# Designed miniproteins, single chains, continued (2), part 81

Each design is a single chain, and the fold is of that chain. pLDDT is the mean over its residues in the fold that is shown.

## One batch from the design tools (miniprotein)

Design m6978
Fold by ESMFold2-Fast:
Structure m6978 (fold): chain A 80 residues (1-80)
Amino acid sequence: SDELYQDLVDVGAYIVAQVIKENPSLLSPEAVAQARAVDAALDPETVEELIKRIMEELGLPSKSAVIQLALRAWSAAMAG
C-alpha cells in the first residue's frame, strides 16, 4: 500500500539521519535535508511503533528485516 511504502521510507530516512550525524557530506544536500526533516518530525517511540506495525503487516521475522527493507525503500525514493 502507499501508506506502508511511505512508512518504510520514513523509517529509512530516520535511520539514515542517525547514521550520518557525523558524516552528512557522504549524501546529496537534498537527501540530507529530507532525512533530517523526518528525524525532526519523528520521535524514537513513534519509529519503534512504525517498525512494529510494518513487521506485523508484512510478516517480517525481526526489526533488522524491517530496517533492511526501509533502507532499500528510502534509497529508491531518493533515486527518483
Scores: mean pLDDT 80

Design m6979
Fold by ESMFold2-Fast:
Structure m6979 (fold): chain A 71 residues (1-71)
Amino acid sequence: SKKLEELKEELRELGLKLEEALRAGDLEKARELAKEMVEKMKEALELLYGEEFAEEVKKKALEQAEAWLKA
């Protein structure tokens, strides 16, 4: 699909920019880029598996992260 191809290209570009920001030690820019990548990944999951699945994956990932941090 055209939207999925666009998202793949955007994620590739964001990944390269994120690597460069991290190498330069620009943590503010790296945070902004990482947030944008998360949103694009969610959008890609919605296109591939549907919105309910993408939402559930995100919720479960956050639950697991919180459980890990509290353990």
Scores: mean pLDDT 78

Design m6980
Fold by ESMFold2-Fast:
Structure m6980 (fold): chain A 113 residues (1-113)
Amino acid sequence: ELDEILEEYEKRVKEIFEKYKPNLTPEQYQALKEALELAVEAVRYHLNYYKDYIPVETAKRLVDEFVEDIEKVIKEGVEKNLPTEELLQRLRDVLARHFIRLQIEAEINKEKK
């Protein structure tokens, strides 16, 4: 269940990178690659930490929403030719919002049982 969600997450993030790679500068590509590799590890850590408090369907929904927001940031970065620093800041904001949401969902589910 959880391992399958994480495997699909990693695959989708890689597909997004391959899709937008031709439109990214080498600097943007390397910075985003590093940031998203760290994000993969952070998502893996947090989902495993909260595994007993987050239903599989909730975990899947949260990961789907997170991946959608990552793609939106990358797409907008390409379309507007954003500086690497601004692109990373927007990505960091997405990461922060989704991790906070994950923690809130975990606490709510913990209180139910």
Scores: mean pLDDT 79

Design m6981
Fold by ESMFold2-Fast:
Structure m6981 (fold): chain A 104 residues (1-104)
Amino acid sequence: GLRERLRELEERFRELEERFREARRELFAAIDAGDEEAARRALERLEELLEELERLKEELEKLLKEAKERGDEELAKEAEKLLLRVEIQIGLIRIVIGVAKLVL
């Protein structure tokens, strides 16, 4: 059902948040070390994460629409909260990518 699908999207989001923390740490360590190749690889990972978060956002928007159409107000509110967290994460990754491109 929709609730199981929301749980799967929440789990995918948690995995993407962890991958972001790792890629961000690798990027800053590479910049600090002057390792341009390692920094570019970490930046590529961040760009891949951004694409995965955009896909997660699209799936979550579809789930939110279906929850609203079914009148499941609680599920719709939970999906909206996750959608906001995904949008914030997308914004944070874009900032990190933008700053990195200024120093590389």
Scores: mean pLDDT 89

Design m6982
Fold by ESMFold2-Fast:
Structure m6982 (fold): chain A 100 residues (1-100)
Amino acid sequence: SEEEELLERLKKLVEEIEEKLKEASKILKTEEKTKETLEKLEKIVEEILELVEEGNKILAELLKLKGKYSPEALELGVRLGVAEIHASVLKHEIEKLKKE
């Protein structure tokens, strides 16, 4: 179904976002905060925020299709929202480190 296809796309997107967040967090904690490392982190965070925007569009399509979120769509939406907050925190930490 159209709903099933949208849910599969959203799930894949959320999993990709969560993997990128884990990578960015590991780099931030383990690598030396050089200009090159900070630029690399900024790029990863920018990619995450673009994927979050795509996920929000899929959620909007799911809501239009059924008038309400399924339990699966709601769970994925929560995970997407948490990921957006984590990405915003990472962005703030990177900006703080760049100011020295």
Scores: mean pLDDT 87

Design m6983
Fold by ESMFold2-Fast:
Structure m6983 (fold): chain A 58 residues (1-58)
Amino acid sequence: SKKEKAKEFLVEKQKEEGRLSRIEAISLLMEEFGLSVEEAEEVVNEAEKEGLITLIGP
């Protein structure tokens, strides 16, 4: 699904950069997947809750 692909994208970005901030993750999802800020926030929060990514800040 689009949501699953968005989560996978965030995991890959964190691996590539070695770090990922909340604001960066939200902006990337809005840019790459055309998500609204609310949709991007939901995906980011779920990925963090599931332990898929670790955020370094807002």
Scores: mean pLDDT 83

Design m6984
Fold by ESMFold2-Fast:
Structure m6984 (fold): chain A 75 residues (1-75)
Amino acid sequence: SEELLEEYRPEAEEFLAAVGDRAAALAFAKRQLLELVDENGEPKDIFPSKEKAEEARLRLLALLRVVGGDLSAYL
């Protein structure tokens, strides 16, 4: 949800500031989002819980939004 994405905005902004390169942060966010799915586009079972999996996804989507990426491919 939009509310949950906003929860991760400060973390995303801090990450972008630390990286200092918007294009690199964009590439990182896109690559990490792809790492959450297998070769068939199915979610990987790589997290201890569904809640932790969704937290990871929301953190990456928040970063993608902060760097000016297109979220329509993921939402």
Scores: mean pLDDT 77

Design m6985
Fold by ESMFold2-Fast:
Structure m6985 (fold): chain A 54 residues (1-54)
Amino acid sequence: RKPTGAETLMLYVVMKESAAEIAEKYGVSVATVRRRLRDPRALEALGLPRPPAV
């Protein structure tokens, strides 16, 4: 089972986990986690404000 963008974003923002730890937890690549974190729809799905791009 692959993580959703919302799940990945929640772990990153709420649980303060690194992209590498999330990737290991779900058995996906770090690139997949980074792709999920770049998806603005994940923030919309969680009802969270979108942070400014860095």
Scores: mean pLDDT 64

Design m6986
Fold by ESMFold2-Fast:
Structure m6986 (fold): chain A 71 residues (1-71)
Amino acid sequence: MAEELRERLLELARELRRVAEELEADPSNEEVRERAERLAREIERLIRELERVAGREAALEAGGEVLEVIR
């Protein structure tokens, strides 16, 4: 369970990074901005779920990996 949630978080983080790059290229693109916001909310929800299932340390570690990816 925890590994599945972590893998999904990393996939969403990579997608968010790609969308963020598109947004930086065209900051006026409302569709891209909305997509980035939806992805960020999904990641936050999944981190909360991981904390409930695997505990705080696992959630913090996954959150750190997400931050590394979206840089």
Scores: mean pLDDT 81

Design m6987
Fold by ESMFold2-Fast:
Structure m6987 (fold): chain A 77 residues (1-77)
Amino acid sequence: LLERAEKLKKKGEEAEKKGDYKSAGKYYFMAGLWYKEAGDKEKAIEYFGKAAEYFKKAGWETGAKTAEKLKEEIEKE
């Protein structure tokens, strides 16, 4: 789980560097999901936050709201 999250994080960083905000948001969102499954709440919060940011930059408001909701659910724990 953690290894998969790290790989997706790196893909998000690569997409971010290329200005591909949609792919960056997608990869960060997936990384957040895998960090959550691995029990790494701090990193799950971080990567859902990054996913929301890049989904907003890509103009995908619904995706951003979904990522923000998942971040808030973990923060309430």
Scores: mean pLDDT 82

Design m6988
Fold by ESMFold2-Fast:
Structure m6988 (fold): chain A 63 residues (1-63)
Amino acid sequence: MELDPETGLTPREREVLELVAKGYSEEEIAKRLGLTPDEVRALIDRAMERLGVRSREELKALA
């Protein structure tokens, strides 16, 4: 299935999700991806919203 705007993640949201699942902090992810910590937080929030999870712990379990 192609990425569905309703449930699919963007490539950037997937990259951030994988790093969150590995236990990296927002600052570490930002340095690794060439983003700001604020941008990383926004991407995490969008990924959580798209996947219907309410916490980073749920996000880690799903990834």
Scores: mean pLDDT 73

Design m6989
Fold by ESMFold2-Fast:
Structure m6989 (fold): chain A 65 residues (1-65)
Amino acid sequence: MEEALEYVREKAKELGLELSEEQIELIVKLTEGDKEKMDKVLKLLSTFGDSVNDTLIKGVVKLVK
């Protein structure tokens, strides 16, 4: 769990995504810590820039599931 949270934090920073801790936890929970799914979700979210919210995160996870 902690490794998946750190992966999402580092990848979000690399992609210029400003995510809250709650949003990072949501991504990890919805992807079940799957690195491939987390990577796909973060890459898709990076196309929306500062418009990222919980509804968008849930929608993007549904697309990569």
Scores: mean pLDDT 78

Design m6990
Fold by ESMFold2-Fast:
Structure m6990 (fold): chain A 57 residues (1-57)
Amino acid sequence: SALVEELARKYGVSPEQLLGLRTLAEELGVDLAAEYAVRDLGLSREQAREIIEALLA
């Protein structure tokens, strides 16, 4: 989707990583998805929250 591509470009991650993050948030919840984004994608907690909220909108 255009949103996933735009977020990937903005935050310096791949569209595939964002799709995986969305799936994690949907299946395991926002808190675990945010922890993954901080630990494995190198995002700040604020960036992780913003991205997850955008992906689930």
Scores: mean pLDDT 83

Design m6991
Fold by ESMFold2-Fast:
Structure m6991 (fold): chain A 57 residues (1-57)
Amino acid sequence: SATVSLVVRELGLPALEEAKALLAKGDYEGAAEILNVPVEDVEKKLATMEAAIAKYL
């Protein structure tokens, strides 16, 4: 849908998916770099992005 396409583009769903894949491998530093946050903020940033995307899905 158009709403999903806007969410993907504006909220960085590709970056979210890549960061989640890196975390699954234990690469917290790589996930932090993709999300542009400190390592300690990676989980908080992911939760915020997922919550924002969920509002539109």
Scores: mean pLDDT 70

Design m6992
Fold by ESMFold2-Fast:
Structure m6992 (fold): chain A 73 residues (1-73)
Amino acid sequence: AEEAIESARKALEALDNGDYETAAKYFQEAASKAREAGHEDAAQVFESGSNYAKAGDRETAKKAAEAALELLR
């Protein structure tokens, strides 16, 4: 879970910098790490965040990251 949280934070930082490609990469990494930790629900939400980041939808991608982080608690 900690590794997924770290990757999600990096995705949020990339979104704030307008680097949507890097944000999408870190969302995919967060999804992979969440899945490894047994959090399939959080992984699916992080994958959605990656898709929103690729679409340039910063606000929805950020909300997806926040929702997935809550599922890891």
Scores: mean pLDDT 84

Design m6993
Fold by ESMFold2-Fast:
Structure m6993 (fold): chain A 72 residues (1-72)
Amino acid sequence: MMDAARKAIDEAGRETARRVAEELGADPEYAERVARTVANAAIARVEAGRLSTEQAVDIVRDATTRAVGADV
């Protein structure tokens, strides 16, 4: 079910953004914007049948961490 997949991916992004922003002292709004961008791309790939929900969650956590960390 796509709404459950979206929720899981969005939650993974938000949790990662919150944690990384707190650890690095980054702007929480910036971190959440990065996470939403990454999550939206991952959701689109799941909808296209290119990624599983589990793969998308892992990608979102990893990409959000790297992107926020690179800009601090």
Scores: mean pLDDT 79

Design m6994
Fold by ESMFold2-Fast:
Structure m6994 (fold): chain A 109 residues (1-109)
Amino acid sequence: NIAEKLAEKIREILRKDGILDDEEQKAVLVKIAAELDPEVAAQIAAAPNLEEALLIFAEFLLTTTLKKEDFIEAAKKGGLSEKAAEEIYKARLEAQIEEGVELLKQAAL
């Protein structure tokens, strides 16, 4: 569910950055992923639709060790503005915090 929420936030950030078409959004995700992990880029490219591509990308962002500057550079190469790249990175950090809080609640039960 946290990955699904992050995927939806990423979709909205891409729309605000002027990338409106599902095909163009998927292409941007492939380009960004290719700069970070070629295997993940191949998985995104093979996804049957944008929703699956966004979920793969969101899960990758949640599970990988990623410096802000490395992500911003990859995102800019993918065609995003620096502002959109920073918003995605922030959304990733917020999603990781939400996951940590959920794990703490499970440990308390």
Scores: mean pLDDT 85

Design m6996
Fold by ESMFold2-Fast:
Structure m6996 (fold): chain A 61 residues (1-61)
Amino acid sequence: MPSIEELIEEALKIMREVLEKRGLSEEEIDKRVAETREKLLALAEQDPEFTKALLEHELAS
């Protein structure tokens, strides 16, 4: 089973690819990825089981 940290990084990798396809600048992509990472890490601290299930569901879809 991948760790919650591995799931977060995989989700952020997919997010980066989507934002690049949408034509966002590298600076805007980096900012959004960083903000999303912080939010996911905070969520994982508050509810690790929910965060893991959410990320597994998103990555499987």
Scores: mean pLDDT 80

Design m6997
Fold by ESMFold2-Fast:
Structure m6997 (fold): chain A 65 residues (1-65)
Amino acid sequence: MLEELEKEAEKLEGEAREIAKELVRAIKEGNVDKAQRLGTLLVILDPSEAALRVAELAGKVLKKY
């Protein structure tokens, strides 16, 4: 799941990609609150299927904490 999340994040561009990279970092650091906020921000800024896929995967990873 985390590896798949990282791969999907790399498919994003510009600001969405930077937000997705910070989201991955927050998850790796165990900062669940920051990760949830970044996931919400990503979906608001980028309504693409790729961004929705990253947010979905992040939610699944966070359920393991």
Scores: mean pLDDT 78

Design m6998
Fold by ESMFold2-Fast:
Structure m6998 (fold): chain A 99 residues (1-99)
Amino acid sequence: GVRVLRIRTRSRGTVATVTIETDGGLAEAARLAQAAAEAAAKVPGVTKVIASADGNTGVVTVETEPGKASDAGRAAAEGAAEEARRLGGEVGPVEHVEE
């Protein structure tokens, strides 16, 4: 069994990461990440969105308000993933981290 000794919460809210893959190279990865980040930024409760690209991979990191984090982070990550897929990107699993 898994034993949780303590839960650590911080004022940073939830951080969600969306990974986007493309065969179009760095410029296309950056374009997909930017479009996905713009979709994520439209979700209420999102405080910060960072888009980055390396090789054929775009990454969008979403930060949400403390205390509302899970639903807003999930909605923003889902919106980012759907926009990337709409533009022809392949989207990996969405990762959620609560601090």
Scores: mean pLDDT 69

Design m6999
Fold by ESMFold2-Fast:
Structure m6999 (fold): chain A 60 residues (1-60)
Amino acid sequence: MSQLDDAEVEATLYLIKAVIAERAGDFEEAAKWYEKASDLLTGPEAEEYRKLAEQLREKA
Protein backbone atom coordinates (compact mmCIF):
# COMPACT_ATOMS: atom_id res chain seq x y z
CA MET A 1 0.00 0.00 0.00
CA SER A 2 1.33 3.40 -0.97
CA GLN A 3 1.55 6.07 1.73
CA LEU A 4 0.70 9.31 -0.02
CA ASP A 5 -0.26 11.18 3.17
CA ASP A 6 2.69 10.54 5.49
CA ALA A 7 1.71 13.59 7.54
CA GLU A 8 -1.72 12.08 8.27
CA VAL A 9 -0.10 8.82 9.42
CA GLU A 10 2.24 10.73 11.73
CA ALA A 11 -0.67 12.85 12.98
CA THR A 12 -2.57 9.65 13.81
CA LEU A 13 0.31 8.51 16.04
CA TYR A 14 0.25 11.89 17.81
CA LEU A 15 -3.52 11.55 18.28
CA ILE A 16 -3.05 8.13 19.87
CA LYS A 17 -0.53 9.64 22.30
CA ALA A 18 -2.93 12.51 23.03
CA VAL A 19 -5.81 10.12 23.79
CA ILE A 20 -3.61 8.04 26.10
CA ALA A 21 -2.47 11.17 27.97
CA GLU A 22 -6.05 12.49 28.22
CA ARG A 23 -7.29 9.19 29.65
CA ALA A 24 -4.45 9.30 32.19
CA GLY A 25 -5.49 12.81 33.23
CA ASP A 26 -2.34 14.36 31.76
CA PHE A 27 -4.22 17.18 30.05
CA GLU A 28 -1.08 19.27 29.41
CA GLU A 29 0.63 16.39 27.59
CA ALA A 30 -2.59 15.55 25.72
CA ALA A 31 -2.80 19.18 24.54
CA LYS A 32 0.79 19.04 23.25
CA TRP A 33 0.10 15.92 21.19
CA TYR A 34 -3.13 17.33 19.75
CA GLU A 35 -1.22 20.49 18.77
CA LYS A 36 1.46 18.40 17.03
CA ALA A 37 -1.26 16.52 15.15
CA SER A 38 -2.98 19.77 14.12
CA ASP A 39 0.35 21.07 12.75
CA LEU A 40 0.52 18.10 10.36
CA LEU A 41 -3.12 18.28 9.27
CA THR A 42 -4.97 20.88 7.19
CA GLY A 43 -8.41 22.42 6.99
CA PRO A 44 -11.22 22.07 9.55
CA GLU A 45 -9.76 18.85 11.00
CA ALA A 46 -6.61 20.70 12.07
CA GLU A 47 -8.70 23.47 13.62
CA GLU A 48 -10.78 20.93 15.59
CA TYR A 49 -7.67 19.38 17.17
CA ARG A 50 -6.15 22.78 17.91
CA LYS A 51 -9.37 23.81 19.66
CA LEU A 52 -9.38 20.56 21.63
CA ALA A 53 -5.77 21.17 22.69
CA GLU A 54 -6.69 24.65 23.95
CA GLN A 55 -9.60 23.27 25.98
CA LEU A 56 -7.41 20.55 27.50
CA ARG A 57 -4.75 23.13 28.41
CA GLU A 58 -7.45 25.08 30.27
CA LYS A 59 -8.05 22.00 32.44
CA ALA A 60 -4.33 21.48 33.11
Scores: mean pLDDT 78

Design m7000
Fold by ESMFold2-Fast:
Structure m7000 (fold): chain A 78 residues (1-78)
Amino acid sequence: MTEEELELLRSAVRAVAYHLGLTKEQADAIADRVVQAAKEGMTPEEIADLAVRDLEAAGAQVPPGLREALRKFFESLK
């Protein structure tokens, strides 16, 4: 994954977190953790599960389709 693709991933996760009502600090922390997981070679499924878990732990109400949407988005990054 390129630096540009990692920035797209970070921006997408932050946007989702903001849309779900999380603070900037919470959104940035989740996005940074997701980007780090991607750098460590975790699979798209594992990264999507991590993102959803962190969003829920921060108090966000995650819709049932979000995990699959994030997994597909991450798989689209090359």
Scores: mean pLDDT 82

Design m7001
Fold by ESMFold2-Fast:
Structure m7001 (fold): chain A 100 residues (1-100)
Amino acid sequence: SPAQEALDAVRAWLDAEAGRFTPEEREALRSIVDRMRELVAAGKTPEEIFEAAVEEMKRHGLSREAALTVVGMLADFARRLGLPLEKVAEMIRKALEELS
């Protein structure tokens, strides 16, 4: 499915970028990706997956830099699923406000 392919791209990104994160940040990122996987399997919309991933991220207390990196990854995930740029930009804005 397009959602599974987009999720596979996120997992590949996490594996490739693992060395730039602390062990604690990697654990948080794995939890975020696992949450996304559950929602993809449940057939949830890209918006619901994005919002749930942001909520999971908030629970882990990531640094601002790590949080911004995750929001960027979520934006790429949403774009791969065909969300228009204007909608993705609005979701990014809301996520950054919630993380402040």
Scores: mean pLDDT 83

Design m7002
Fold by ESMFold2-Fast:
Structure m7002 (fold): chain A 76 residues (1-76)
Amino acid sequence: MEVAEQLIKAGEEEAAKEEDPEARQVALGLTRGLATIIARASAEKQAAITDEEIRRLAKNSVALGKGIAELDKSVP
């Protein structure tokens, strides 16, 4: 599986654990954005990304999505 596809799958699995629909949607958007950036990288750079890094990026995307959703809720 290509690194970008692995990240999307991992991100979808982590986002599915999120109960807030807004945070889930933001997390999915962030994961897909990161996957697009990775897909544009050279094959050598993509090969340097480990499975552990993919899982970390997926978890961070969900965490950031939750943070962004919280910020949006705080806007007047």
Scores: mean pLDDT 76

Design m7003
Fold by ESMFold2-Fast:
Structure m7003 (fold): chain A 65 residues (1-65)
Amino acid sequence: MLLLESVRETARGIALALGLNDEDAEKVAEEAEKVYLEVSKTNSGGVAMIKAIETAYKKAKELAK
């Protein structure tokens, strides 16, 4: 699905922008994908995207410490 690909790429981009390496960027993308799929079951794609990006930022900050 195109939206799922966008979520993964955006999450990876956030991690890289925060100075994480490719391995940690993949971990951030995986967490964002999980949140997107879970939230999209009961919410619109837009809400799911926002929640996924929020999760990506949180995970990236955690790994950057």
Scores: mean pLDDT 80

Design m7004
Fold by ESMFold2-Fast:
Structure m7004 (fold): chain A 62 residues (1-62)
Amino acid sequence: MEEEIDREVKRALAEIYLAIGKMAAQKGDKEGAIQSYRKALELAKDDPELVAEAERLIEEVK
């Protein structure tokens, strides 16, 4: 399997979901923001930096 490519794709998707969540939060859609951040957590669970950022953003919008 192409594990390296799979990891890069998941990281890129996680960053995209973080961006989507930030935009949702700016619009006042806290529920949508949290859902997007949770998707980022699922995708980036092997990247501690992205996990920490997503967790921080979830706490910030609650």
Scores: mean pLDDT 79

Design m7005
Fold by ESMFold2-Fast:
Structure m7005 (fold): chain A 59 residues (1-59)
Amino acid sequence: SMEEKFAEAMDLLVEAIRAEKEGNTEEAQKLRDEAVKIFEELYKEGHPAAKLLAEQAKK
């Protein structure tokens, strides 16, 4: 479902932030890229919050 995909993307973003704080910048970037991909897919599927989250994850 869209809710399950959203939860997966949010979990990836949280993992990316943790990896970055631990100094694992390469892993953090990979996790952010995966989260952005899911948020962009959700935005195309009509999820209203996904656009803002995709933009935030890219920064």
Scores: mean pLDDT 79

Design m7006
Fold by ESMFold2-Fast:
Structure m7006 (fold): chain A 85 residues (1-85)
Amino acid sequence: SMEERKKEALEKAKKLYEEHPDDPVIRAGYRELQAAVERGEPLEVIDTLVEAMEKAAKSKDPGQAAYIYMEALEKARRLRALQAR
């Protein structure tokens, strides 16, 4: 179900946060993803955020990690505008 997939994304994000608790991008991503799930946002928004967290966690360059996250926030904003009903 859609709810199970959202739960799986949240569990994946929580694992990344627990592995990288002091990473500002991962911390911000986890907080944003928790808020998105709580608001009942579309799976496409939630998937966009968790994919960005995974990519950022694999990056050793803080600037690249921040760029990945910012691009994901912009994509999420566009998806919300399309699915605001």
Scores: mean pLDDT 84

Design m7007
Fold by ESMFold2-Fast:
Structure m7007 (fold): chain A 111 residues (1-111)
Amino acid sequence: MDYIEEGKYEKAIEYYEELLKKDPNDAQALILLGRALAKQGKYEEALEYLEKAIELSKDDKVLQAEAYSELGYVYAKQGKYEEAKKYAKKALELDPNNVKARELLEEIEKK
């Protein structure tokens, strides 16, 4: 059954998978793939790609913060709020201007 939203995420996943076939260590492509997988509810797969992106982005604090913010988002979607809070705080430690991590932390702390 083809829903337009589901088809968009499937095409995005295929696109980022093709990018990763050419450069398996593209941390930005790994973050975007993890995000698209999380939007489909594929949380375990999303976590694997985001953890790899964190390891590959150790020399880029802003990019590593993006990976941690997406990791925190996935844990929040799983109801693992303590892990989500931990990773949101780590993202803000690396990049205090990370909007997604700040918003995620604010949402968790209001619960």
Scores: mean pLDDT 83

Design m7008
Fold by ESMFold2-Fast:
Structure m7008 (fold): chain A 60 residues (1-60)
Amino acid sequence: SEVEKKAAQLQAVLDELLKVENEALEKGLSKEEIEALTKPLLEQGEEIGKQVQSLLNAQA
C-alpha cells in the first residue's frame, strides 16, 4: 500500500539520521555541527510523516 511505501521511506530516513549522528559523534563534531548535518534529514522525515498521516486520514 502507499502507507507501507511511505513508512518504508520514513524508516530509511531515520536509519540515515542515526548513521549520520553516530558518525558525527565518533568524529567528535560539535553539537552545532551535528544539528546542521541532521536538520535536512529531520525536515525530510517530518514531511514524509505528514504524508503518511494524510494517507491514513484519506483511508478513514
Scores: mean pLDDT 82

Design m7009
Fold by ESMFold2-Fast:
Structure m7009 (fold): chain A 55 residues (1-55)
Amino acid sequence: MKEEYKKRAERLEKGAERLEAQAAQSTDPDYQAFLREGAEAARKLAENYKKLAEK
């Protein structure tokens, strides 16, 4: 519905994908876990914006 919320959600999803890509390429388990946690948080925020865009 609202383009601004959709764009924010897309930016957060791209950020999460970048973090996941870095985690997949990293061989450091500690760093991988940290990046994946960041990606998860970004995806949750993206879902919130998508819900706002639906209204």
Scores: mean pLDDT 80

Design m7010
Fold by ESMFold2-Fast:
Structure m7010 (fold): chain A 98 residues (1-98)
Amino acid sequence: SMEERFSKALDEYVRTGKKLSEEDIKEFKEWVEKRFEEHLQRARELGRDDLVAEIERAYEKIKELFEKDPNSALIAALITDAVFDAILRRLEEEERKR
């Protein structure tokens, strides 16, 4: 899976400082785009236009970083994904708690 591939590349980076390959960069960009679409859809389903705007801004900056510094972009993407996933999960759980 993409998550397994992502985890292995991150583990290697942490252990050895090895830079991402062009293939890894392509696959991570595709994963980031997929996560962006998923987060955007979830925020829209919650009726949170403010969160939609924040997600769009964050992922736009990450795309720019991938062209300039793929390693920094990967770290930023991981943090951004984790943060938005946590926020969306909490909001979705609150919606279900009636």
Scores: mean pLDDT 79

Design m7011
Fold by ESMFold2-Fast:
Structure m7011 (fold): chain A 78 residues (1-78)
Amino acid sequence: SEVEELKKKAIEAVKNGDFSTAARLLATLYLLAVGYEVEAEIAEKRGMSPEFVERLRQLAEEYRKAADEISKAIDEAK
């Protein structure tokens, strides 16, 4: 999955001491999480199916959890 690929690349960057790449990937994960949260709100307001709205919220949570894991890895490596 895209979230797993981004998380893997970010963890590898942390292990290599490439904190610039790790920070950029962390920002990307947070941006995608916020993006899916906003998309879910718009979809709900437009009367789209509850299943579609819930899928967007689940994606947002997955990206946010990945971002939190990377943030922790960066902090522990400093």
Scores: mean pLDDT 87

Design m7012
Fold by ESMFold2-Fast:
Structure m7012 (fold): chain A 78 residues (1-78)
Amino acid sequence: SMDEEERLRKARELLDQGVAALLAGDYQKAIEYSEKAYELAPESEVGARALRVAGVAYKQLGDDKKAEEYFRLAGELG
């Protein structure tokens, strides 16, 4: 099992990859990386940021409903 520090480090790495994919227009990869980052650190600032990145990617793909859900969840985390 990963400790919390190791999980947060891995989540940040995945979040960085999600952001890079988003900027490259690879919205499906942005979602995959960001959802994995959230899974590793769900109740954290990293997790909240990951949900926002995934939300932006869903919005770019035309899934406004999923984007709204992810932005709402991110807001609940901080």
Scores: mean pLDDT 88

Design m7013
Fold by ESMFold2-Fast:
Structure m7013 (fold): chain A 89 residues (1-89)
Amino acid sequence: HMSVEELLREAAERMIEVAKRIHASTDPAEKERLLAEMQRIAGELIDALRAAGVPRDTILEVARLFTQAIDAVEAGDLEKAIELLRKIA
């Protein structure tokens, strides 16, 4: 099993790479698929944290950061998205 720190770091790194792909893409269909991938990564992490017995308040903070990061990506603000995702790790 991965440690909680490893789960957080891996998810944050994966989401940063997807965010960079969204920012670089000029294809609306590719952007939609990549946004769905970010949402899947976030959901998988939340489920893993819950299964690992991470405190509810910590899970809610991670979920808040993910929501804000996805919103930043949708707004075209890659720098803000990366900053928010780095706070998770």
Scores: mean pLDDT 86

Design m7014
Fold by ESMFold2-Fast:
Structure m7014 (fold): chain A 68 residues (1-68)
Amino acid sequence: MEAEKKAREHYSRALRAAQNGDLVAAAEHFREAAKYYEEAGNTDKARYFQAMADGLRRAAVLRGQLPP
């Protein structure tokens, strides 16, 4: 329960960061959401949000927001 609550908090923060164009912050929050979903035993959501984080980190590199 607590882990899933923290996952949802990070998901919310990831969406706000993405809305602001901060791809690095969005990727980090999706990565944290994935970790908390894995702790909660929800491996499908953990895999899904980890993929989102990886995609956003690649996008941040291409946009010059993060080093390769």
Scores: mean pLDDT 84

